# Designed miniproteins, single chains, continued (3): the designs that were tried, part 31

Each design is a single chain, and the fold is of that chain. pLDDT is the mean over its residues in the fold that is shown.

## One batch from the design tools (miniprotein)

Design m9047
Fold by ESMFold2-Fast:
Structure m9047 (fold): chain A 96 residues (1-96)
Amino acid sequence: DKAREYLEKGKEALEKGDLKEAQKYLEKAAKLVNELGTDSEEVRELKAELLYELGKLYEAQGDLKTAIEYYEEAASLLPEDHPVAQEAKEKIEELK
């Protein structure tokens, strides 16, 4: 799946600190994911992971307000006990 492939490339770029490459791949993933509905659990999880990684990208760039907005959206798509939802909530509390 191209959306998952781009998301993973964006995550790898973030881990390496390559913010320009991360933005490129996460934007490509976002375009593909936004063409999908949220009717399936798999699509909602993919979208939540993407939003979480976009939050990390904006946080790394110093845009904390936008980062918090992405983390809040990521958490909203998943059950409270989901690992990504918990990590997003931790990020929101850290950045307050």
Scores: mean pLDDT 84

Design m9048
Fold by ESMFold2-Fast:
Structure m9048 (fold): chain A 77 residues (1-77)
Amino acid sequence: MEEERQKLIDELVEELKKKYPNATKDEVEIMVEQIRKAVPEATLEEIRELLRLYIDGADPETIQKKVEEIKKKIAEK
C-alpha cells in the first residue's frame, strides 16, 4: 500500500514538473503527504488541484481552504 501510493506520488510529481518547471519534487511530495494525512480518502484529482494552486503561487491560506473543502466534501458525502 505505502509503496503503491509512493509510486503514484512520483508519477504525479513528474507530470506536474513537465507542465510547471518551477515545481520541485520535495515541495510537491510534502504537499501530497500533507493532503494524505489530512484527507486519506482524497482522490488524485483533488490532490492535483491543490498542487496546481501551490505551483501557481497560492498562499498557504488558500491551500488550507482547499484542504478544508476536500475534507467537507468527504464528510458530507
Scores: mean pLDDT 69

Design m9049
Fold by ESMFold2-Fast:
Structure m9049 (fold): chain A 88 residues (1-88)
Amino acid sequence: ALAEARAAWERYGSEVRALMARAEAEEDPVRRLELLLEAARVGREGAAEVARLLEAADPELAAAARAAAAQGEEAVREMTARLEAARA
């Protein structure tokens, strides 16, 4: 459980960092927003998975991961709105 949660943190964190680095280097505003949206989706999914893995072993850390997942849902909504506006 804890080892699986650690592996998930490392996998999702690495993917989010790679997407964020690509977004920062991207000059095309639509492509940049698409990368930011993907980073937000990966972060949300990762935080939700970590929360599930930690629920029985560390409820306090699981609660923090659930809060991070909720923040990720908001980021997905905000990025989606910005992407729709950029494509208009």
Scores: mean pLDDT 83

Design m9050
Fold by ESMFold2-Fast:
Structure m9050 (fold): chain A 59 residues (1-59)
Amino acid sequence: SLSREERRELLLRGAELSVKRMKLLVDIKVNPSLNTPETQAEIDALVAEEQALEAQLRA
């Protein structure tokens, strides 16, 4: 069980990761040459961290 403060910190961290991911997606949309395997790996890593935080929130 998570405390209210622990839940708040996880939600804020999730929001930060989401913003970073959206920024990368916007950059790719503006400049498709940025859609590299390296950038996709970075996006995948951000998604994985976000999913791990969501799992902690559900526990």
Scores: mean pLDDT 88

Design m9051
Fold by ESMFold2-Fast:
Structure m9051 (fold): chain A 103 residues (1-103)
Amino acid sequence: SEVIEKYREKALELIANGDYEELAKLLQDSFLKGFLFSDPKYIPEFSGIIYGLKEAGLDLSPENARKLLQAISLKDFEERVKALKELITPEVQEKAREILAKR
């Protein structure tokens, strides 16, 4: 899907640049629109973001899955950004930069 690829690349760019505020907004927006508001066109956007995180080395273990859910669902925006910063280690950020440099 072109939409999945576009949002995978956008997630990698945001991770590489340390733009966790924009990443938190995109994660919540695509999740709410795709799953809670039941607009299926946003499901590929959310999937693309998750694929970007996984390619950058984020293991979705149960603990990381819970932290990702916090980054999506916590009421306070600052707490969602904090949850993302705990998931995106320096190694994940460097891997995102490496992937982008090879394209």
Scores: mean pLDDT 84

Design m9052
Fold by ESMFold2-Fast:
Structure m9052 (fold): chain A 116 residues (1-116)
Amino acid sequence: SMAESVFGKADNRETEILGLVATAVRLAAELQGKSQEEADRIANRIVDEMRRLLAEGKSLAEALRHVAEIAQKLGLDPEVVEALRKASELVEQGKWDEAIEVLREYVRKLYEKLKQ
């Protein structure tokens, strides 16, 4: 409903980025042999940490950098960490649509690997 305002557009892109991060983390965890339940738990933890940082007034770029570090410490595939860091850099530069594109391409790549 707020998509036409500058703030509504930013909120919509933030929501899309959060959803793409959740999907990417879940699929990456599943590809590493984690159960669907464990993959969902990891994805939820990462998104909850992002939402916590955003609620504390941190930027989306800072939230993305923070969860990239969490993903790395959890032993997720380096490609997930790189995708999150690249999205963070693009968001920091105001290139929100490019950040979404990077995350969408990574999600497509993960789905392709799961089709084995």
Scores: mean pLDDT 83

Design m9053
Fold by ESMFold2-Fast:
Structure m9053 (fold): chain A 89 residues (1-89)
Amino acid sequence: LRDLLKEYNEKVKAEEKKFQEELDSITDPVEKARKIIENELKDLETALKLSGLTPEQRKRLEEIFIDYLSEKLGIPKETVRKMVEELKK
């Protein structure tokens, strides 16, 4: 089990490095922000799929998620909301 967790952690680190290399290749800060939001949104959607939350709870969590990303990325909440909506299409 511990050895499997070690292999999993090594794979996660490799994926994180690959993602960081992709971010470093993007010159446009708006495209960098979009890619970060896309990655964070995929993690959130996976967690929501596994959690069994109600639609109302999901909506509230999405609002918290947008607030969090706005603070983390230093971009306006309305801009983050628009990017999230575009990525969900």
Scores: mean pLDDT 76

Design m9054
Fold by ESMFold2-Fast:
Structure m9054 (fold): chain A 92 residues (1-92)
Amino acid sequence: SLEEEALEKLVEKIREVLEKYGIPQETMDKIIEDVKKAFEEAFKIEDPRKRFIHLANKLVDIADKYGIPDDVKGEMLRILAEIMREYEEKKK
């Protein structure tokens, strides 16, 4: 599904960024687990804008929970925006 494709791309790109910045594997796995859960919760929201806001807020909370630096957090949010834009374009 388009939702599964978006989640797979999001997980892949977030993992790449966390690895690039030297985040430990154990921490990456926990972040990815929390991201997957947040994504499932967000896709219960029909409105694309509200869904994105929910995901962005959850991603910030997840990054803060695991002590992720602001530079890395910013790249994670940029990736989220890119993936969600691509998803909405494919769904139109």
Scores: mean pLDDT 86

Design m9055
Fold by ESMFold2-Fast:
Formats: C-alpha cells, structure tokens, sequence
Structure m9055 (fold): chain A 73 residues (1-73)
C-alpha cells in the first residue's frame, strides 16, 4: 500500500538524516568501488537522485505511485 511504502521511505529518510557527511561519503565510495570504472558515473548519478528522495519521502512516495501506475497499465 502507499501508506506502507510511505512508512518505509520515512524510515529510510530518518536513517539518512542520522548519517554524518563522512558516513554518506563512505557509503558512496563503497558503491563506487563495487562498480566497474565504466559504470561509476551512473552510480554517482543514481546516488544524487536517491539522496534527493531521502531528503523528501513524500516525493519518493509520489514517484513510486507513478511507477506503479505505469506498471499496472
């Protein structure tokens, strides 16, 4: 349900807000190290996108609902 997904996004947002900038940078560095060099820009772009949604769980819910609507078509 949208309410269950909202709760999940809000929990993720709370965890994100609890992280320091150094912890966020370490998480990004680990993701980049797991990717081949040719894909690292995609990882950076995805990280920036995901980080923005973590700052606004209501926007994350709205985007998730749009994706569900498209998949249900």
Amino acid sequence: SAEAMRAEFEADAAAWRAMSEAERQRALDLALRAAPPSRRQEVRDQWLYDSRLLENPEEAVARWLKIQEELAA
Scores: mean pLDDT 80

Design m9056
Fold by ESMFold2-Fast:
Structure m9056 (fold): chain A 100 residues (1-100)
Amino acid sequence: MLSPEERRELLRLLTGLLAHEVALLEAQPNITKEQLERFLRGLEDVLALLRENEALSEEQVAALEALIAKIRQAIDDGDIEGALAAAREFVALLERAVAE
């Protein structure tokens, strides 16, 4: 089990990585469904890792799972703008969690 300090560092590092990846996606002139689906898998993996290491509250986990579902629905609907907006919300929620 990670210490509370190690859990905060893990959350901070993964949040920074995801913020950077979202910025790179937003800079793309032509985002593909495949790119969004790959990014969504990355978000799911990050959430699973943070949950396993107790880096997030149950309320935060539930909110992030709801955003993952929203991103998946937007991708399925062909709504690239909606998928990116939900991805930004996911990162913003993690940034708030870093502030505790």
Scores: mean pLDDT 86

Design m9057
Fold by ESMFold2-Fast:
Structure m9057 (fold): chain A 100 residues (1-100)
Amino acid sequence: SAMLEELEKLFEEFVKLAREALEAIENKDYETAKKLLEEMYKIALKMFEKLNDPAAAKEIEELYKKALEAIENKDEKTAKDQIYRMVHLVAEKLDEAKAA
């Protein structure tokens, strides 16, 4: 499926940005972490738009906002936990689409 190929490509970009965001957090580069987190959120929204999943879009927005707040509070553990949850959600929705 051309749609599944595009979703897999978007997921690869998403995971790369997640790794870079986690590294930026560990390096206390919070401005870079926020920019990478915003790019992750945009990719996830594009994926969920393609999947017609507004519930997933709402959930990713909530995770994004919690991660952003954690970065602003310099709560590295919570920021990382929210980023891992974002990756898990996107991976789960991609796997569901592949199984359909």
Scores: mean pLDDT 90

Design m9058
Fold by ESMFold2-Fast:
Structure m9058 (fold): chain A 74 residues (1-74)
Amino acid sequence: VKEELDALAERAAKSDLSDPAFRTELAAESARILGRAYGVSEEDIAAAVEAVRAGDYERALEILRAAVAAVAAA
């Protein structure tokens, strides 16, 4: 988890962050890494990633929050 996020941050430092498509992909990869770390289902992760790529960060956060809460309650 942390190692994957650190690797993502290092990749970002070596890349052109002025590219909005690249910034969106970094956010999507962060959602995938964190979702998997918290035991979120691949279906919920995919839905959150789709929302991030669509620019709907509020929806992505709602999906991940609900999924994490369900895992924590189990």
Scores: mean pLDDT 72

Design m9059
Fold by ESMFold2-Fast:
Structure m9059 (fold): chain A 91 residues (1-91)
Amino acid sequence: DPLREKAIQKLFEEEIKEVREILERMAPTEVREEIEKQVEEIIKNSKTPLEFQQLLLQKLAGKEVSQDPATQAALQKAFEEKVKEKMKELK
């Protein structure tokens, strides 16, 4: 589905942008470079926005939280809802 693929791509771009803006705004200068390297590593290892969110959550809260079935179900549901809304926006 070309529209779904476009929606997923746009969501991925938006999530990366939001994370980078948060890091630029909130992170102290002395740790910013190290955090940027970690974000770049997560981006390299992510093929979808859902994988990106899961890897980011694992880094921040640990593997047990990111791999919890309820957490995964909530992320999947939120992802599908975002994809549907983005598809409506993109037409």
Scores: mean pLDDT 74

Design m9060
Fold by ESMFold2-Fast:
Structure m9060 (fold): chain A 110 residues (1-110)
Amino acid sequence: KKYTKTPEEVRKDGGKESEVLILIRDTEEQTSDQGTINFLESTGFEREKIVGLASNDEGKKQLSKILRSAKGPVVVYVDRQSNADYISPIIRDAADRGKTIVGIGKGFRE
């Protein structure tokens, strides 16, 4: 039971049960000022629960640290499949360690 909910169910929950939402974007600039954060807030996530990470080595290191320290479910949003593929080994490692991770956005295949 690595995944407990579909992306649609997580969106309906508005992230109320999630510890953090991690937003993966192509560049660090896109993680900070992009309308995607405002869109995610409109789905019920609190701004302080949204962490933006770039799809690069620094972002992967931060993602790994966040997932390792998480005490509850983590939602990972990616807008492109290339970003999902880039982080997939870290997601799998965290899931194998018993973390509950839910992927949402066009980057994940269902």
Scores: mean pLDDT 65

Design m9061
Fold by ESMFold2-Fast:
Parts: sequence; C-alpha cells; structure tokens
Structure m9061 (fold): chain A 95 residues (1-95)
Amino acid sequence: FESELGALLRKHSTAMLFGDTKSHLDYDEELLKLIEEQLERGTLSPDQREFAIRLVQHIIRENQYLIDSGNLSEELKKKAQKNLELAKKVLEKLK
C-alpha cells in the first residue's frame, strides 16, 4: 500500500507541477480507488487510516475548487464531479 501510494502521489504531484489537469484528475481517481481497495481488505493501520482521511479531504477540497474556478472544460468538470462524489463515499467509509 505505502509503496503504491508513494508512487501514485509522485505522479499526482508531477501532473500538478506540469499543469496536466487531466492526468492530475485521473491520479485523484486512482488514489481514491487504492484507498477503497485497502479499506475493503481491512489492511489499513490506524496511522494509514488517518493519513487516508486527510488525503481524501484534500482531494475533496481540490476538486471542488477546480469546479468552482470555472476554468475546466466540460469533460474535465464531469471528471472532477465524479472524483468529488467518489471521494465523499470513500470518506464516509473511512469514518
């Protein structure tokens, strides 16, 4: 989990730094799915769960900000909305 999470976070940060919004949103989805998979397996430690809660909350705020900015294409706005919905579901499972 942590090695997969670390690799995915690096890809996410790289996409953000290069202004690749599509890849950034795609990596948000992959991060959320990775967290959901680990929850289903029951393999998250308490520290990993706390980290996952904070990460999911960050993804919620970021996708909401991108939607509210009005700068996204229709396709990217739909992707951000889907990520926001998924993130809220994952956060509910983490609590």
Scores: mean pLDDT 81

Design m9062
Fold by ESMFold2-Fast:
Structure m9062 (fold): chain A 78 residues (1-78)
Amino acid sequence: MLAERFKELFDKAYEEKDEEAIKEIAEILGVKPEEIKELLSLPEEIREAAKEEAVGVLKQKEEGKPRSAPSKAFLAEL
């Protein structure tokens, strides 16, 4: 569910440059919207790889989360 929603939002953010989609992606990944905008401006190879890695991480987390709050930063442990 979360990973599938992320893919749809990522496509909207890239194709439509939708600010709401960018904000939702940032919330899911626990990063700033500005970082998502920077990621979307990266070369195609890096952008696609980052998208796939994020989807993989979210799929793994979906099964293991007891009470998910999708605002955790990548480097945040606690």
Scores: mean pLDDT 69

Design m9063
Fold by ESMFold2-Fast:
Structure m9063 (fold): chain A 75 residues (1-75)
Amino acid sequence: AALRLAELLEKEGYDEVAERVRRAAETLPRVEANLAAAAELRLIPDEKAEEIEKKHYEELKEIDELARAEAEAEA
């Protein structure tokens, strides 16, 4: 989930945020990486986050569903 989010953010020009999410995905366990990715996404201003969500609604939904499934598998 975190790696897919990093790729999406990189496509939208949020290279710094994308790099931090990618590092989290490479260094942290899967669920912790997903939580770190969510925290990084919240640092994007709401207006810009809404633009990303509007453009990539389906992909973000798939990423969220994957993160939820990963958390459920670890529970």
Scores: mean pLDDT 74

Design m9064
Fold by ESMFold2-Fast:
Structure m9064 (fold): chain A 76 residues (1-76)
Amino acid sequence: SELEELKKEIRNVSLKLTAELLRVIGDEVQRILELRKQGGSQEQLEQIEREGQQRQKKLIDEANQKIKKLKEKMES
């Protein structure tokens, strides 16, 4: 049914978001490890964290917007 297809699309958006978030977190951790080896400052570590938070927020916001549109189709 159309409703079952929309539910599957919502699930796929959530799974894709999870995979993308894990990638961003992995990249952030790798950058922190490299910076620590170089004797990086607290300010540089905080900058990596801010950049990671911004990337994660963008991914979450984009996924939430897609899910909202799919839910609106279910109500129509």
Scores: mean pLDDT 87

Design m9065
Fold by ESMFold2-Fast:
Structure m9065 (fold): chain A 85 residues (1-85)
Amino acid sequence: GEDTAAAVLSEIVRTFLELLAGVPVSEAEAALREAERRAREIAEAAGARVEVESRIDGDTVTARVVVEAGGARLEVEVEVPLAAA
């Protein structure tokens, strides 16, 4: 339920911050793809569904993450600063 969705969402947000914060803009696309892959793995391990919409805008990554587990749906928008070139 909601506790599972919250735990999964929290782990995904932490993963995005760890993989993207301070990454050079030139490496941001590859780091973002890895973060999206890890988000799917985290959700799969928990039996949850995840949807991620993300963009790179200058030196910032914006990601909208939706997690569904046991009838609960949680959504968050994460902004992660990259290292300017």
Scores: mean pLDDT 85

Design m9066
Fold by ESMFold2-Fast:
Structure m9066 (fold): chain A 87 residues (1-87)
Amino acid sequence: NPKVEEALKKIREGLELLEQAREAFLNRDFDTAVELSKEARKKIEEGAKLLAEALNIPYDEVLRTIREARATGDVEEALKLIEEKFG
């Protein structure tokens, strides 16, 4: 399903940007951390909307699943959980 693939790609990009934002924050590059966090949120929201449309499920359910996956604290683990659930 091309829409699911595109949605998961956007979510992956967003989660990777969040990891980069955390690294920037730890390096005290606060301006970069803020910019990366904003871009990450935008990509995650776009991906979640596409995924909700592709699977015909509520957008808030997709966002909740992403939030729960992120609670692991590891981007690769979060991506695996999201892909297992939806991909």
Scores: mean pLDDT 83

Design m9067
Fold by ESMFold2-Fast:
Structure m9067 (fold): chain A 68 residues (1-68)
Amino acid sequence: NPVERALKTLRAAIPNPTLRQLAAAGLGVLDHDPSVRRSELIRLIAEEGGVSQGTVRRALNRVEREQR
């Protein structure tokens, strides 16, 4: 799974990545792999970060606003 691989790679480089860093890494996968569903991305980031899917949705929206 490309999202899970990206999140594991980020965690290997940054031992305690922020929700924002997890969201940015996940969005990078979504931008390059159109087969990845946004719902799957939200679920996997929520599992990896130990947060609710609602919290992940807010983080993704924030990162998207900053990335344009």
Scores: mean pLDDT 78

Design m9068
Fold by ESMFold2-Fast:
Structure m9068 (fold): chain A 75 residues (1-75)
Amino acid sequence: MRRISAKLIGKDGSETEVQVLADREITRNERVTFEFEGRTLTGYAEGSSTDDELVIRLDSADVESLKEAVLKVTG
């Protein structure tokens, strides 16, 4: 399991910093599913998990509640 620093961008343009737990590499333009506190979050990667910064655009708005969260990749 690898812990990756990432920036989340919400549908409304809100931004926050998170950590992602993944047992695999995340590739550019990949659709990604995360689990956090019983919630399922979906989005897409603008970069690879091997890049200097992983950027995830979420399908949901208001990502401020996820500040410093640890998101587990589930799909």
Scores: mean pLDDT 76

Design m9069
Fold by ESMFold2-Fast:
Structure m9069 (fold): chain A 60 residues (1-60)
Amino acid sequence: MDAKVAELRKLVDEMTALAKEQVAADRAGGEENRAKQQELHKELAAKAKEYEALMAEIRA
């Protein structure tokens, strides 16, 4: 695989880890976990944007 495909794989792994943390925080509930869930959501959205940009480069 080229470097861009390897970077996509890394982003997917990172997004999967963040999604698991978000699910755990949602299950736990409470104000502390709500704040953590908001931060995880923001980070996940940023990585999704990076993923889409890399996918567009690979498709071109």
Scores: mean pLDDT 78

Design m9070
Fold by ESMFold2-Fast:
Structure m9070 (fold): chain A 86 residues (1-86)
Amino acid sequence: MLQGIQEQAQQALQDLRNFAQEVIASRSDDIDALLARGQQLIQQFQQVIDMARNSSSPDRDQVIQLAQQTIQQIQDIVAETLATLS
């Protein structure tokens, strides 16, 4: 389970960074789409935390920590992109 969540987090962060770079490069005012993608990913990893908290899995605490770190990285990517477009 932990390995699957790690792969999911890495792919989500890479996809978000790629989209953010495209928004910057194209000078697209697609800020709402960037915010929507960030919010969807935050909700996804909040669900991972909720699932892990209700689990008796030995990797529960590690999954929660990874998901929390991923949420923070999503927020950082969005914030940096918005700052670049300002």
Scores: mean pLDDT 83

Design m9071
Fold by ESMFold2-Fast:
Structure m9071 (fold): chain A 94 residues (1-94)
Amino acid sequence: AKSVSVTATATKDGVYRAVVKVTSGEATVEVTLYVNGKEAARLTVESGKTGVLTAEAKKGDVLTAEAKLTSGEATVEITLKDEDGTVLGTATLT
């Protein structure tokens, strides 16, 4: 199965967001957000939709967002943001 992940360190205490977009194609995508390697949130995103996962983190925590294709073929973009909307990292699966 195809997968992509983005990892960033929390710059401050707060709520962090993983934004996942299926930008082209037809697929089912499983998205998981981890804080220090522990699963904090998970959801399934279908083609044509945007999914958003949130988790609380403290400054210095390691955030990892993973998008995994469970069926189909698609281009999937994952963006990790802080509570102010500052982009910490982006990855694309093609």
Scores: mean pLDDT 82

Design m9072
Fold by ESMFold2-Fast:
Structure m9072 (fold): chain A 62 residues (1-62)
Amino acid sequence: MAERYRELARRSLPEAQLLMVAVAISLGDYETAKAIAEAGIERFPDDEALRAALKYVEEKLK
């Protein structure tokens, strides 16, 4: 039972993190978008969309 909850959370959270990053970007808050993307990558290091979002945000901060 506990393992099933952990598996569902792992599958759902990257989508939620990406949505939060997109909202922060739309508000021009690139610092918050970077923090969310970094936290997402720490938990989901194989998520290519989160890695792409972080690279995009870092370019906007330069």
Scores: mean pLDDT 72

Design m9073
Fold by ESMFold2-Fast:
Structure m9073 (fold): chain A 69 residues (1-69)
Amino acid sequence: MEEDIEEAKRMAKTALNAGVKKEDIAYALARYLLGKGHDDETAAEIVAKALGISLETARKYVEKAKADM
């Protein structure tokens, strides 16, 4: 999972530098990771570490992404 965390961090940094809202990045990353076959908890951990947000907040975005898939 180290490679996925590093990739997610790079994606998040690029999007933040481009002016994308952190909430939109969290949702997009969650959807991307779920689409790659990660489980809900793993996706939440990667999103939390990539964006420097709480695991609780990351889980909410994973739930939203999963509901929309």
Scores: mean pLDDT 81

Design m9074
Fold by ESMFold2-Fast:
Parts: C-alpha cells; sequence; structure tokens
Structure m9074 (fold): chain A 68 residues (1-68)
C-alpha cells in the first residue's frame, strides 16, 4: 500500500528539489527518504533541479508518496 502526505509550501524560483523536500519535512514533521517520491503541483521534484526549471514558484501544494 501507499501513504500520501500533503503539505502547502512556499517555493522560491531558486529552490532546488532538495531544499523543497526540506521545507516539506519541516512543515509535516515527516522525514523524507530516497525511496519517497515528492510531487509539487503534480511535478516530480529532483534534488538537483531548481523550481524555476519547472515553472514553479510561490505557494504550492506538495505531496510525499511512500510505500508502507
Amino acid sequence: SVEVVEATVEVKEEDTGAEIKEKIAKETGVEITESDIVFVNGVVVLDEQKAKDYGISGEQKAEVVREV
């Protein structure tokens, strides 16, 4: 089965996927692992890519999807 954790995060254009994941972890209290898939506004975030590369900025809905 899968677990989905939702959060709203303030994304800056220069934020990397790693920084976005840190913001989600702080907001939810959930530790994000390498096996988790993180979506922001339906887009998979990669640690090395910046939010501006996806056209994402401002208040966004984030989802952490994990197998439990």
Scores: mean pLDDT 79

Design m9075
Fold by ESMFold2-Fast:
Structure m9075 (fold): chain A 61 residues (1-61)
Amino acid sequence: DALERAKKAIEEGDVEAFERALVEMLLRGADPALLEQAARHYFEEGDKEAAIRALEEAAAS
């Protein structure tokens, strides 16, 4: 699913796959604020663990 693809993209450093997975999660009703937090943790802070936690919270919303 989109969450698992986003997590894999973070682990592999595939920015394009990460962005596509975020859009799919958003279209399926994931929390936009938590998706923005995940992107910030990944792109601005380089914190893969925090990004993955934010993605999991977004998917559970």
Scores: mean pLDDT 83

Design m9076
Fold by ESMFold2-Fast:
Order: structure tokens, then sequence, then C-alpha cells
Structure m9076 (fold): chain A 67 residues (1-67)
């Protein structure tokens, strides 16, 4: 998970940036971005707020959504 996160950091940060641009804050995320990442809106919010750790599958989903 950590190695995959480091390798895909730019794609993940681009995905996060798009959420912030669309919804205005990380606490208020787009359902469409969550769906592209293969996550529920609640799971995506909890990951971005640091309440739960990222899994490899979740990181891969965010990379796909950000590319």
Amino acid sequence: AKELLEENKEAIMRFVGEIMLEEGTLAYVSEEFAKKAGLSKETLQNLLLGKIDFTERQIQGMVRAGK
C-alpha cells in the first residue's frame, strides 16, 4: 500500500485536487469522483480526512479516477 501510494502520489493528488475544485473542500466530496474511485462517498471522505488507512485497492481506484 505505502509503495503504491508513493509511486502514484501525483495521480492521487490530482484526484484530490479535482474533488476540492468541484466540492470546495475535502469534507464535502463529489459522489461521481467516489464512484470513479470505486468507493462510497463516506469511505472516500474518511480516507481523505485521515480517519482510516488506505488499502492497495482503494489507492488503485483513486489513481484510475485521477487519470
Scores: mean pLDDT 59

Design m9077
Fold by ESMFold2-Fast:
Structure m9077 (fold): chain A 81 residues (1-81)
Amino acid sequence: MLSLDELKARIIAFLRGLAADVRARYADFPDWVARFLALIDATIAAIQAAQTMDELNAVLAAFTARLRELAAEAARLEAER
């Protein structure tokens, strides 16, 4: 079974990879990229602060909700182009 610390480390590694991909793919939208990267940085900090699996799950749920908001904004920016 994965420990809480092992799970946190894997999720943080995934988020860092996602940040690098977003910087490469969406360079045309620097303000949107900045907001997305700020969300990733805040999520990593919250994951590091989580002391229980329930706290980690709450952080991931909040991240998923904010990610959906940013995805909807990206779709609007592309439509206004």
Scores: mean pLDDT 84

Design m9078
Fold by ESMFold2-Fast:
Structure m9078 (fold): chain A 70 residues (1-70)
Amino acid sequence: MLTLEYNIDDEEENDKIYEILKEKLREYEKKTGKKIDVKKDGNTITITAPDEDSLKAGNELYNESLLEVQ
C-alpha cells in the first residue's frame, strides 16, 4: 500500500481542499472501480492507494483540488 502526505499551513484552506478531493475521488471510483482512501488530520491530508497508477491519479486530483481553492 502506497501513501502521499500533503501539508497546508491554513487548516481552513486544508478543510476546503479535503472536501473537494473527496468528491473527485468518489467520481474517480465510479469511473474506474479503483478506491483511493483519503484522510485529514488538521493541516495534513494523506492519500493511500493500492498501486502506483492509483497513487499518481490521487496526486493529480489533489493538485486539481488545490487549484480550485486558490
Scores: mean pLDDT 83

Design m9079
Fold by ESMFold2-Fast:
Structure m9079 (fold): chain A 61 residues (1-61)
Amino acid sequence: MMSDEERRLVLEFGRKMQESKSVEEARAHRDETLSRLTDPRVRAGVQAMSDLMIKELEARL
C-alpha cells in the first residue's frame, strides 16, 4: 500500500521530470526519488516511468 508521503514523492517526481532540460538532470531526479522510496512496487513503477521519460528526452535533445 502506497503511503501519502510516497504518493507525494511520485507526483513531485513526475513534475520534476517534465521540467528537466537534460538527461543528466532527469537521472539525478530519478536517483533522488528512488533513494526516498521504500515500497519495491512503487520503486519499480518510478524506474519504468523514468526510463520512458529519459528515452523521450534523449530523442528531443
Scores: mean pLDDT 78

Design m9080
Fold by ESMFold2-Fast:
Structure m9080 (fold): chain A 77 residues (1-77)
Amino acid sequence: SAEEKAKAILEDEEVRKQLLEQKNSDDPGLQYLAEAIEAYLKGDKEKAIEYFRKALETSKHPEVKELAEGLLKILEK
């Protein structure tokens, strides 16, 4: 599920590294997703939530939307 994939991202350092590389992506949704993960890793939960919302709203990729939605569900609990 999207929530299981989101948990893997939060727990797996290698998966997080791969997503952080998307900061340089041509897709604004992927860029926002990467910036949200970076903010979360720095302890800025509010900024992370804001950027995950932007990734969900701007991405053209269903996979990015599912990851952002799953991460928002985890972080807003």
Scores: mean pLDDT 77

Design m9081
Fold by ESMFold2-Fast:
Structure m9081 (fold): chain A 72 residues (1-72)
Amino acid sequence: KKYKEELKKNKESAIEKILNMTVGGHEAAGIEVTPERIEEIRKNIEKILDKLINTDLPSYKEMAENIIYSLK
């Protein structure tokens, strides 16, 4: 599927985009974001993206499409 190939090619950009959004959300909520916390979030995002790339479940397709859309 097109969305899997797109996500695979842009995995690093997707991680960075989601990380920046997540950190911004934490800061807006008054949550302190340390370098250690940023690294934990990054690892979690990478794990989720790997699952999205390697699955054919319809729910995962929707998540992958939303991530790709956010990169544009």
Scores: mean pLDDT 70

